# Designs tried in a protein design run: designed miniproteins, single chains, continued (4). Part 13

Each design is a single chain, and the fold is of that chain. pLDDT is the mean over its residues in the fold that is shown.

## One batch from the design tools (miniprotein)

Design m12419
Fold by ESMFold2-Fast:
Structure m12419 (fold): chain A 72 residues (1-72)
Amino acid sequence: SEMEKRYEEILEEARRLAREARARGDDRTAAYLEQLIRTGEYVAKNQPELLEEFNEHAERLIRFLRERMRAA
C-alpha cells in the first residue's frame, strides 16, 4: 500500500540520518533517530492500525532533527 511504502521511505531516511549524525559525532540526534526506528518497527509489527499516525509524527520529527543538524 501507499502507507507501507511511505513507512519504508521514512525508515530508510531515519537510518541514513542516524549514520550521518554518528559520523559527525552527534550521538544524541543519532540516538533519537535509532529510537524512532525501533518504535516504527514495533508499531508496524504489533499495532499496524497506528502506522499512519506513526508516519505523520515520524516525518515531523525527522524534519525537525534534520533542520537542527544543519543549524549545528
Scores: mean pLDDT 88

Design m12420
Fold by ESMFold2-Fast:
Structure m12420 (fold): chain A 79 residues (1-79)
Amino acid sequence: SALEELAIEYLEKASKLIEDKSKATPLEVAKLAYELAKEELGEEKAGEIFKVIVDYLSSFPSYKKYKEELEKFYKEKVP
């Protein structure tokens, strides 16, 4: 879907902007992707994209451990 394509695009943009790659964890990349989407597309659309990001990252076995932290960020920071 277009929303899934946007989620991947913003994760890629965020990953490229993190200068210290040792700090480019899935959690930090997802948080930055949300902020970039919020600035470019607005808060409502960024929230929709972030929900897809959580689902996308949780589909990878190695990243499932970040699901709880990502869902907490969503509840605390996304309206």
Scores: mean pLDDT 78

Design m12421
Fold by ESMFold2-Fast:
Structure m12421 (fold): chain A 65 residues (1-65)
Amino acid sequence: ASAEDIAIVVANAVADRYGLDEEGREKLIEFALKKAKELVEQGITDTSELAQKIYEALKEYAKTL
């Protein structure tokens, strides 16, 4: 799976977990895609590490929604 695919999967899982509406889901997906791009640019290519770091960032971001 690409980093983009990982970001979308993790964002949807977080949105489902926290019962976000469509607008909240869209914001999480956008944030996840941006975070995935940043992590790949930093040289992080391991699927598990990408998923974990994206999840942690989304968890923190969700607190501000």
Scores: mean pLDDT 82

Design m12422
Fold by ESMFold2-Fast:
Order: structure tokens, then C-alpha cells, then sequence
Structure m12422 (fold): chain A 110 residues (1-110)
């Protein structure tokens, strides 16, 4: 991969994580999250994980640390919203937590 491609994917992942964090904070404040919202978060996290996995070996320690810290923070927000969810939405959010855990594990292994 070129440096330009790596930078672009890193920026895309960082922006994606920020957008998820903003949505999760809004859902927490509103105490309303439907199954559609939960599926959109899961889909976004899967896309971010795919982008991160492709570039992880090219990232410096500081970049890896920042992504892990962002993922851990979003995992905390996902756990905080669990009480406000329907059973179906809870299952989807729990899958989102697993995607985050897999992404963190992969980043720690590089």
C-alpha cells in the first residue's frame, strides 16, 4: 500500500469512530435506540474494522494506541446504552461489542 492509501484509510477509520461516538452519545441522551440504529452501528463498526485490519501493520505505536483508546471508549458507550434497548437491539449491540474486542485484539497483536 502507498503512504497516501494508508493515511486515507486511517483518516476514514478515525472519522468513522468519531461519528459512531456522536451517535451513541445522542442515543444515550434520548434513551431511544431501535433495531435499525443498532444495525447501522454494527455495519459501520464492521467497515471500520476491515479498514483498520488492512492498515494496522503500517501504523505507528501512537496511531495504534489512539485507535484502541477510541474503540475502548465506544465499547463503554455501547455497554451504557444496553439497558435502553429492545432484546433484538441488545443482541446487535452485543455483536458490535464483539467486533470492537476483535479489532482491539488484532491491533494489540501487530
Amino acid sequence: KTETEITRQYEKATIGLQQIREKLKKFYDEEKIDTKDARLILSALKDIKKDIDQIAQFLGDNEIKRIIENLEYEKELLIKILPFLSKQAKNIVEESVKVIDEAIEYLKAV
Scores: mean pLDDT 83

Design m12423
Fold by ESMFold2-Fast:
Structure m12423 (fold): chain A 72 residues (1-72)
Amino acid sequence: VQEVAREAAELAAKMLQEGKSIDEVTAELRRRFPGHRVAVHVEEDGDNLVVSVAVTAPDGSTGIASKTIPKP
């Protein structure tokens, strides 16, 4: 589940860098990881955005991963 969380965070960061909204990112993550519960949180850190994704697997295991990307 931690590896899935890392993959999800990387995808989320990439989509945000491409100009996608948080809603679009969340929808894509739910589509790409069916059966997993996904929560996306974005925090501002100066000139950066910290993108955090929490993923819960069907067995109840939870993983969290974060990626930092520059703000426009």
Scores: mean pLDDT 75

Design m12424
Fold by ESMFold2-Fast:
Structure m12424 (fold): chain A 98 residues (1-98)
Amino acid sequence: MTEEELEEEIEEAVETVMKELGLPSREEARFELAKRAATYYLALLKSKSSDSEEQRQAMKAEAEALAKSATEEELEKMIEEIAGKDPEAAELIRKILE
């Protein structure tokens, strides 16, 4: 995927999040999108070691709950954890935040 295509998809996703959640600012929408991406990716990494569909669903539910309460500092820690295992994915999440 090209950098132009990725940037366009991020902008579209930001606009979608703004509309769905009624967020007043683009910065808040980017932060929310980044939290969702980071928590989802961490849940996916942890679920790869589990053969149980129930455990995978529980991990996704926990990720969604974490996304709702995560602070900017907690988001940075999540991105750092992702960067340790998949630096490309961490870079994509950072592009959402700019």
Scores: mean pLDDT 69

Design m12425
Fold by ESMFold2-Fast:
Structure m12425 (fold): chain A 74 residues (1-74)
Amino acid sequence: MVTVEEVREIAEQLVSVFEKNKDKLTKEQAEEFLEGAKEYLDRLIEMVPEDQRGEAERIRKEALEKLENILKEK
């Protein structure tokens, strides 16, 4: 079972890693990272209790928006 708190921590780590390494990644590598992050977060949300899934989806959306903004700057 995955908690909303674990989803938040993982989402924050994904954004942090991408921000830290954005200048070292090619545009293609950055696009692959975004796709992988989306798939990974989608799988985590399926493991979250149904009553917490809405908050987990909000965290996912916010993380993906941050990742997409970083990608747009490349």
Scores: mean pLDDT 82

Design m12426
Fold by ESMFold2-Fast:
Structure m12426 (fold): chain A 78 residues (1-78)
Amino acid sequence: GPTPEQQQGVSDALRQQSKLEKERGNEKGSKGLEQASEAVEQGDVEKAIEILRKTAEELPEEDRGVPLQMANYLERLK
């Protein structure tokens, strides 16, 4: 599974993206990214991956890169 340092890095990146999405008025995407960050912090990698993939479907195509890359990264660390 991911190390604590890897979990923190993913969590921080997702929280930063969540703030950007909220500033853009994308409340649904922002909430999904916050929930994924929380799942990562709790060590629930499978839940984080599911939330990230679902959240990516709710975002514009140009904003899907970060959640999908993070989901793929976490999948490789399982």
Scores: mean pLDDT 85

Design m12427
Fold by ESMFold2-Fast:
Structure m12427 (fold): chain A 85 residues (1-85)
Amino acid sequence: SDRITVQEPGRPPVETTLAEFRARYTVLDAELLLEGDRNTLRVRARDREGREVTLLVRFASVEEALRFEVEVGVRKLVEAVERVT
């Protein structure tokens, strides 16, 4: 499933796809919230206007949320320590 729910501060959550989300936001960080169903990430991202925003992103399952968090973490590490040979 590629369906996620994205909530901006002070606004109701909206359903979208992970692909559409990635097209709108540059993800800077993601943290799993250890609350409720444990399928929600607090995501720090940059929008199309270059503004940093904090979003709540809810996935269909804990596994999908963890996969996204791990992918963001690995990408940050690769970007920080990347070598060009």
Scores: mean pLDDT 81

Design m12428
Fold by ESMFold2-Fast:
Structure m12428 (fold): chain A 90 residues (1-90)
Amino acid sequence: SVVDKIVEDFEKILDEAIKNNYSNNEILQKLEDFFRKHLEELKKLTPAQIEELYNRIKEIIDSKDLTIEQKIFVYLFVKEFYRKVLEEVA
């Protein structure tokens, strides 16, 4: 599914960030590039699919060997993006 593809691409970014010991700013840049890449696919998701995507992304963040500070940073970014996408489809 489109959600599965987006989730897999997101997980790859976090795995790369861990492997290469990315700074918070580097993670932010990669996440912004990721959301720009998937923007048209995200716009086509139903509210239920957006909710599923958000929940699966949160589970991935929790499962990864990131510092608590990095996890919080990524959560805040994803939460704000989720909010903006929902406003566009409401």
Scores: mean pLDDT 78

Design m12429
Fold by ESMFold2-Fast:
Structure m12429 (fold): chain A 114 residues (1-114)
Amino acid sequence: ETPALELPSAAQLRAPEEEREALLARIREALRALGVSDETIDRILRAYELARRYLLGEISDEELRERLRELGVPEAVAEAIVRAVAEAPTDDAKLAALLSVVGDLLAAEVAARL
């Protein structure tokens, strides 16, 4: 009954800016169609940007932990995500570990509306 949202691959996060903007616009529209708030959508899009920067080597494990905390992720959970990302064998596995926070943000949105 709920339409499936196709999550981006690590390769798509390395795409040119125009392709990334189109992907982010599709994600924003899909999440709005599912009734997700603009605040939660912005946090999800920030999580994708963090994943991209980490995969490109632009941010350290320490910086990733700090940025996850800014998204409202508890310190212990942020540390666990950073560890999982560091230990992941592929870029897609690293992206999946980072995007676990997206599931938490969506669960928090649903709980806040109940």
Scores: mean pLDDT 71

Design m12430
Fold by ESMFold2-Fast:
Structure m12430 (fold): chain A 109 residues (1-109)
Amino acid sequence: GAGEAAEEGGRRAAEGGAEGAKAAAEEGSRKGTLSGTAAAIAGVGGATGARIYKKRGDDEGAIREAELGARSLEGSAESAKKAGSEKGAKGMERAAEAGREGARRAREA
């Protein structure tokens, strides 16, 4: 159902955000590490929000939370690029795409 698609998108965004954060830290950029921390927080927030709204039967709320998480991950990816963390930014961008795709699939359900 729609809520399940949004929750899955949020979950994948959280996992990708954490992976992007790890990549940014491994690249040794302090600014990239800060962008990675923001991405991890954004991913977890979106996933948690989507799950909570889905459990309450609010599919629109779940979709909105997944979209907000993805938007925050997009911002973190841009910050990581400016910091020179190419691998971190790529991970964060893929995480944002996963969140957006989950929300899109949910709206089409």
Scores: mean pLDDT 81

Design m12431
Fold by ESMFold2-Fast:
Structure m12431 (fold): chain A 72 residues (1-72)
Amino acid sequence: SRRRTQQGVRRAGRDMDRQIQDNGRQSRSYLTQRSTSNSSQSDSLSQQVIDLGRQSSRARRDFQRRRQRGNS
């Protein structure tokens, strides 16, 4: 039904916003830890920041895909 489709889009929007916010918060935490970490830990934290950026990009793509399905 149209109402369920609209609810799905709203949920996807909230899920996207939450994931992007959580990823941003974690990324800032990792960057702070990196400034006080040794070289090996710094490399690991940098990789985690990159992975969080990729997750945020996927969340945006998933939301856009669901938005396209929300309109006929």
Scores: mean pLDDT 72

Design m12432
Fold by ESMFold2-Fast:
Structure m12432 (fold): chain A 125 residues (1-125)
Amino acid sequence: SEVDRTREYVRVLIELLEERIEELRREKETATPAVAARLDALIAALEQVREALLALPEDASFDQVLERLAEVASTLSGEMQGFLLRLVDVMARSFEEGKSTEELRRELEEVFDSVLEGLKAQANA
């Protein structure tokens, strides 16, 4: 059902958020001050997304999930907002195309890798 598929998509996203937050916290321990500051901003954005998703009712529609993610994106600016809008786009397209949770996870990982690479490149400029 759409409700079951929505729950599975939200579960995959929360799991990936938790994994990436932990990885970023570890990377921050050996980062330069400029990189560490950007990692802190990304960690804060990911924590905000995670908290917003956990606050959704168990029977939330997929449209409600996308609305909640877009609401979080609207509170951010610059690259963090761009990152969240790309994440919303991946979630929406994957759901419409009937993608598996494994395919969704791969596409989400690419979005996370892209934002991290961009932030590190900016810190080293």
Scores: mean pLDDT 89

Design m12433
Fold by ESMFold2-Fast:
Structure m12433 (fold): chain A 61 residues (1-61)
Amino acid sequence: MVDTFKNMMNDDKSAKIAIQGISKHISSFSDKTIKDMIKEAKKSKASDDLKKQGIDVLKKG
């Protein structure tokens, strides 16, 4: 899961899809998974706007 998210955050199109998927399933993720995803989002190649959107969704979970 975290590796899939990391790979999807390498471009804006797949990052948008990943963020939508996370927002629907956020309640099913462990605290560790959420923290790992936030770290990968910060390191990703996606645009700053998509990074902020992803991190915001993850922090609300």
Scores: mean pLDDT 78

Design m12434
Fold by ESMFold2-Fast:
Structure m12434 (fold): chain A 84 residues (1-84)
Amino acid sequence: SVAEALEEAKAEARRELATLSLEEAKAAVLEGLDGYIARLADDPAVVAELEALRAEVEAATSREELLAVVERLVELLMEVALRR
């Protein structure tokens, strides 16, 4: 199901980031966000949401805060994929 795929995607993101320091994890997420912003530039509403998430990643001071933003990013990307 879509819900199971979403939870597995979130779990995979958590596993990948768990091997990195907070600084390295933030850098990796920001690089990913910049790539999505460039690729989805034709959808200004999605770009605005991605830019808001980017600002929250930059402001994150803990792994818990970063993971919460990453989970919302995964949810947004799934919603975008389902609209296509």
Scores: mean pLDDT 85

Design m12435
Fold by ESMFold2-Fast:
Structure m12435 (fold): chain A 81 residues (1-81)
Amino acid sequence: MDEWGYVDPETLLEQSEIGINTIKSTPSSGIRGMVSMGLYGVAVTATSHGYDDVVDKMIELAKKEGVEVGVSALEKGRAEA
């Protein structure tokens, strides 16, 4: 935690929104799988820094956009952080 003093919750949320929108805009299961791995990493990072409210917003955005693979990746990242 102390060694990682430059993680902005705003930047993490923005990265998750980009990932969710990328998955939403593509029918490719391969691209969805690859981007969902990125969302998992973002959720792990946010949760490890105590940004639980930011992870909640990420999950809500994924649900609102109908991105089920994104929801699964974000929930898994949150649980395993």
Scores: mean pLDDT 78

Design m12436
Fold by ESMFold2-Fast:
Structure m12436 (fold): chain A 87 residues (1-87)
Amino acid sequence: MSAEEKLLKIVEETSKKFAEIYAKIAATGDKAKIEQAKELEKEFTEEGRKIAEKLLATDDEEEKEKLVEEFEEKAKEFLKKMESLLS
């Protein structure tokens, strides 16, 4: 799997989990938590775009793998923050 394919898979899997968590947050009716969830999704989308731009800027396979690994770690942190809104 290419670095670009790995990035897309991380985005797809994380977005699916975000949607599941968001549905639970929305069900609470807590407007402040709903707004925080929307902001986290926006920040995650922007971070993914930045990594995609960096991938397009390099031909170094090792650098591409490192960028994807860094993004995967960030995706896990965003999911953790999103899940914390259910606490």
Scores: mean pLDDT 84

Design m12437
Fold by ESMFold2-Fast:
Structure m12437 (fold): chain A 111 residues (1-111)
Amino acid sequence: SAAELEALVRETAAEVARTAQDGIENNLSPEELVEKLREVIRRGARRIKAAFPELAALVEKHEREFEATLEDLLAQAKAENLSNEDFARRAQLAATALHGRFLADARAALA
């Protein structure tokens, strides 16, 4: 159901937010935070694909787009000499944008 999809996406978003906050509190490097975010997103994607196999291709598309975004953010961190906190905040915003785009596309696909 749409409610179950939204709940799974919100759960993943909450895990991302907690991971980014943990990154700030523990002063994790951009590379360390990216590895933790990859794990969280992979787990969320796996749960969504298990519950909604019809969305598998869409989930995989958004996973690839997020991976490209993380690579771009790592390049920005090096180029701009970003603090670990500033990087974590940018990563959180990128993940929030991913979450919103995925929900919009998934709702359209299930309509």
Scores: mean pLDDT 87

Design m12438
Fold by ESMFold2-Fast:
Structure m12438 (fold): chain A 86 residues (1-86)
Amino acid sequence: MEEGREKAEKLRKEIAERRKEKADKKEIIESLKLIAEKSDPEEKKEIEEKIKEVEKADDEEIAGMIVEVATWGLDVAARSFEESLA
C-alpha cells in the first residue's frame, strides 16, 4: 500500500503549494502595481493591463484546473477503495 500513501502525500503537498502560490501571486501583483506607478506612462498602461488580465485568467484557470484535478483524483481514490474492499 506504499503507492496509496505516496499519492496522498503528493496530493497534500501539491494542494498546499498551489494555495500558497496563489496567495504569493497576489503579493507579486501588488508589487508590480507599485513598479508600474514609477514606470514610464506607456509601460505603466501595458503593465497594469497585463496584471489585471493575468490575475483574472490565472485565478479562473487555476481554480478550474485545481477543481478538475481534485475531482479526478477523488474519483480514482474512490474506485481504488472499492477494489480494496473486494
Scores: mean pLDDT 57

Design m12439
Fold by ESMFold2-Fast:
Formats: sequence, structure tokens, C-alpha cells
Structure m12439 (fold): chain A 89 residues (1-89)
Amino acid sequence: SLDAPVDIEKELSEPLRKIASLLDGVTEVDAGILAIALGLANVMIKRKGNKEEAAEFLASVVRRLAERHGQPDKAEELEKLVKEYLLNK
């Protein structure tokens, strides 16, 4: 749809929803960035078959978001979460 709030909610998958629950202050823009980053990670896996490269990419995005929200202490947990999700798929 053309409604940004509905599209953001629709694009939130399991790892993104869990990140949003762990990171305080997640905005609609942050959710959009995470959805795009996850989409790119999935394209990387499909094109190259390299789950590790895709996991490192998404991990770097969630680390920056944690740092941006003044919660760098959560970065390691969020990185582990996205790596576990992508490497076990």
C-alpha cells in the first residue's frame, strides 16, 4: 500500500519485531531502515549464498541503531540476534 504506517507494520518480520522490543525509542524511520536492511541481507543470501556476509551486514546496521539511540550496551545482544536468525535460516 501507499500508507507508510501500514507498510512498515506489514514489513516487520520476526527479527525486526524482536529488535524493536529490545531497543527503546525505535521510530517508524528506524523500522523502515531495518526492513530495507533485512531485505538487502536476504538478497545477498539469494545472490551469493553467503549467510555470514549477510549476517555481518545486518549486525552492523543494528549496532549503529543501538548506538544512535544511546543504547550501545544492547548492540552485542542485537547483533547476536540477527546473526542467529540469518545463519539458522
Scores: mean pLDDT 73

Design m12440
Fold by ESMFold2-Fast:
Structure m12440 (fold): chain A 64 residues (1-64)
Amino acid sequence: KERLARVVLAVTGDENLARIALEDPEKALEHARELLDQQVADGKLTPASAERARRLIEEALREA
């Protein structure tokens, strides 16, 4: 869970979401996906960068 929280913080910059990842990893993954989609819509991330970030979070969740 600590690795997942660190990855979520690193890719999203959201401390509250990182805290949720320690308590409920599945909920944190859902919120992280929504945040990444919003950042792509706002032009803050490319779709390719968001896809890489999502893969990193999913890998960290599997290793959890």
Scores: mean pLDDT 76

Design m12441
Fold by ESMFold2-Fast:
Structure m12441 (fold): chain A 97 residues (1-97)
Amino acid sequence: AAELNELARAQVEAFLNAEKRLAEAKAKAKPEEQKVLEEALKEHEELKRRIREEPEAVRAEIRAEMERAGASEEERAIALAALEGIINEEPVPALAP
């Protein structure tokens, strides 16, 4: 339980800091890589907007993507807990014992 909570928090922190991390990566990247990182920044901005405006659609897309990728039950639980934390702008709730 504690490990899943830490992984979910790490995903929330990674998402909230993604703009900073992508900008830092872009500053250090080769010209070919800078275009990919610019597109990633744009996608991150759009995802933040959709999480705010269309949270149910984002949940459905994440579930479908994880199912297609063959994600484990633990991976699905972590991703969905992280998404709820981002949607509510709150700390990831503790997993039940």
Scores: mean pLDDT 68

Design m12442
Fold by ESMFold2-Fast:
Structure m12442 (fold): chain A 105 residues (1-105)
Amino acid sequence: MISEEEREKAKEEIRTLLKKAVDYYVQALENKDNPEKRREYLLKAQQYLDKAVRIAVKYNLSEEELQAILDEVLAELPPEYRPVGERIKQAVLDAYRLYKELEKA
């Protein structure tokens, strides 16, 4: 049985990992004139996103709890990146739903 203390620690780790993922997505957008560097940042963003989602599934966080963490992280984005933030949110939720489905199989 996962303790509430362990769940709160997991939420903190997810928040940190999602902040890193979002930062790398922004860096990829700023480096569109350097395809190799942009590709490197996108891969790092995807790695941090995947780690965050795996922790959320492992600690049985609800989709609502994950959405709350995402909304907190995305609120820190500059207004010009809000459309990208919505796409990142959708990507995280899609990955979470996929991993939840695979854990049931």
Scores: mean pLDDT 83

Design m12443
Fold by ESMFold2-Fast:
Structure m12443 (fold): chain A 67 residues (1-67)
Amino acid sequence: MKVLENHLELEADDIEAMAKKVIALAESQGFKVTSVEITEDSAVITFEYKEGDTLYRTTVTIKRKAP
């Protein structure tokens, strides 16, 4: 099995609200959310999509916007 990994970084004023939007969008597109970690200053969300023998793994890191 081949694993392809992607990492996306986002900045938001409201970490929890952005995390919820990312999760909802991923699930609506048929991705499986495998991990969610939300803190005061950041969120890390991992989701996966399997096609044939290939697993696509995407990790989204959301951080607070710097001034």
Scores: mean pLDDT 80

Design m12444
Fold by ESMFold2-Fast:
Structure m12444 (fold): chain A 109 residues (1-109)
Amino acid sequence: LAEEALRHFSEAVNALTRGDFEAALAHLGEGLELAVQSDREEAVRVLGYGAAMFQLVALYSEDPRVAEVARLAAEELSRLGDMLRAGASREEVAAAAREGLARLRAAAA
């Protein structure tokens, strides 16, 4: 689960750097679903790695749309990790992840 979530976050980053926002959001969604199903400590760790990957894209991308979506993705992954550290339920985190994805889809449009 956690390793598969990281794979999806990596695939989302690769798609985003190609300007393929649809594929990036699809992989991000799959990664979030897998991360939420993982052990809490593993979920926090993979969400942190995902946030770091998107933060690097946000800092180094020359495309302002790619940089903006990457920044928002990093913020959302960081918030979900913070919620898990604060003891939020899996249901609360899953709901927050769905809301975050909806915001990212709106930003990518």
Scores: mean pLDDT 86

Design m12445
Fold by ESMFold2-Fast:
Structure m12445 (fold): chain A 82 residues (1-82)
Amino acid sequence: SDLADFYEAGARYWESKGDYYNAAVFYYLAGVSYLEDGDYERAAEWFRKAAEMAEKAKGQPGVPDDFAEWLRKEAERAEKLA
């Protein structure tokens, strides 16, 4: 998916800048794009990567404390469809 490639590139960019919250959001959007394409294995992989970034962003202003846990659950749901 063109959208998945775009979001993946954006996520890697923000991760390289140490902006882990924006990296998490973009990895999540990449996962959603793969999920919509029926690529459940890649969706789960990117949701796990988003959760990792969200964990690194934890405690920053405006970042929900449960964001990483929510992303882990989204990965689990995608894994069950694979």
Scores: mean pLDDT 86

Design m12446
Fold by ESMFold2-Fast:
Structure m12446 (fold): chain A 110 residues (1-110)
Amino acid sequence: MISDEEFEERLAQARALADSLPDPKGRELVKRAIDAIEEMRKNKLSPEEAEARFRRIYDEFLRVLESVTDPELKERLAAAFNAIAGLFEDIYPELGPLARAYRDRVLALL
């Protein structure tokens, strides 16, 4: 389990990764996902509610990745999802297997 300071540092790194994305649509997708993860932590959502919200994040990434034809952008979006899944696992370690399964599915699209 990471400290609040370590979480905020990792959150800032994820936001910087989002800002580095060349595609505005992809950038907004990643930022919304990061905001959702931050909201889960702040509101101390139950694992059940957190799982439902993380599944929505996954579904949005899947839709965008299926529309992306640039392989570099696709790889960068998959890396962004991997970072977001890591943040989710830091808050909900009991949902780590679920987060890893979703990461594997995203990587399979590359």
Scores: mean pLDDT 82

Design m12447
Fold by ESMFold2-Fast:
Structure m12447 (fold): chain A 85 residues (1-85)
Amino acid sequence: MLSDEQRDAIVDKVAANAEAVAAEVAAAKAVLPRVEEEALAAGYSEEEAKKLVAYIEALIKAYEAAVAGDKAAAKAYLRKASEIA
């Protein structure tokens, strides 16, 4: 699990690169509907595929919050992603 110090470092790096990260988040959101199908095709169970989608969605929300300057929400979503993984 990521430490609070590691979460702080991630959020600060994302905020420093907000424009580039926002573009990557938009690309990830476009691919997200295909992640479940690709996971199933790779041999993951439906439960594992849904867990993977939930994990990626939590990361997307964390990065969106960090780009928006909401460090508290970003850290909360990073913690949620760690709990899913």
Scores: mean pLDDT 78

Design m12448
Fold by ESMFold2-Fast:
Structure m12448 (fold): chain A 81 residues (1-81)
Amino acid sequence: KKYEEMKEGLVEVAEEMRGAGVTQDTAITISNAIADESLTPEEVKELAREALEKGKGTGKDSELDALKEGVEETLDKLAKE
């Protein structure tokens, strides 16, 4: 299932975000979006984007930008399949 495979990939990204020192609230928001079966891949992208943008105030803006790009690239790769 394409959507299930996408969610598995994004869960791995969310775990990497926790290791990178992203706030617990941001990690929870993204994990919940990934776990929500009613959301489309586009809606998951938007929620992840918004959560990462909110995290920029923590002083790790460049790291959060890289993680945001990684999430978007993973979703794009899985959506093309």
Scores: mean pLDDT 58

Design m12449
Fold by ESMFold2-Fast:
Structure m12449 (fold): chain A 57 residues (1-57)
Amino acid sequence: MMQRQQQARELLGQASEAFRAGDLDRARALVRQAGDLLGLSPAQTDALFDQVRALAA
């Protein structure tokens, strides 16, 4: 299942780039896809979104 973890990392990298570009809708969609691949709950995915946003700031 390492393939899904790598895809999730790539999506999170793209999400950080989208946050820096100001594309919040794209960033949210990418984090949601990463969360789904990692088997996260909606609440955990929301927490991940906040973490990625903080790292991109």
Scores: mean pLDDT 80

Design m12450
Fold by ESMFold2-Fast:
Structure m12450 (fold): chain A 81 residues (1-81)
Amino acid sequence: SYPVGEVVASIEVPPGTKISDVIQQLLEKAGLDPKASLEGFDVEFEAEGKKHLLWQIKAEFPEKTTLPFTSPVTAKLVKTS
């Protein structure tokens, strides 16, 4: 199941956007240090009507630096604790 935590920032990005750029933009929009760790947070990606967590994407595609989607992606910074 996907996290039902507080959404603290949301952005829409084109296909092929770098994962690091998405994380940085979300942290900046949340008023957090863009160099901060994601401790206590996760990122939820929604593409093509499906939701994926950042950690799931990193587990499946550990060497991939860009989002593995062909459509525009909604990315949300979600508080997990």
Scores: mean pLDDT 75

Design m12451
Fold by ESMFold2-Fast:
Structure m12451 (fold): chain A 72 residues (1-72)
Amino acid sequence: MITATEELVVRASASPEAEVVARPGDRLLAFGRTEDGWLEVFNLTTGRLGYAAAEAAEPLLGERYDELPLFR
């Protein structure tokens, strides 16, 4: 489980132009990653699915990033 921050922005889709669907402090569950460098997350605070940039999430997950299923 990770927390949304200003550095870890969650969006409605795997796009830097997509709507932001989380606020700093929201509790996130990471459950997958994409080949395009996105992390699939479930926002436990709002009950919404979202996507975060893997580059922002990888330092928070460390070795757990490699344990996440890779989706194409």
Scores: mean pLDDT 73

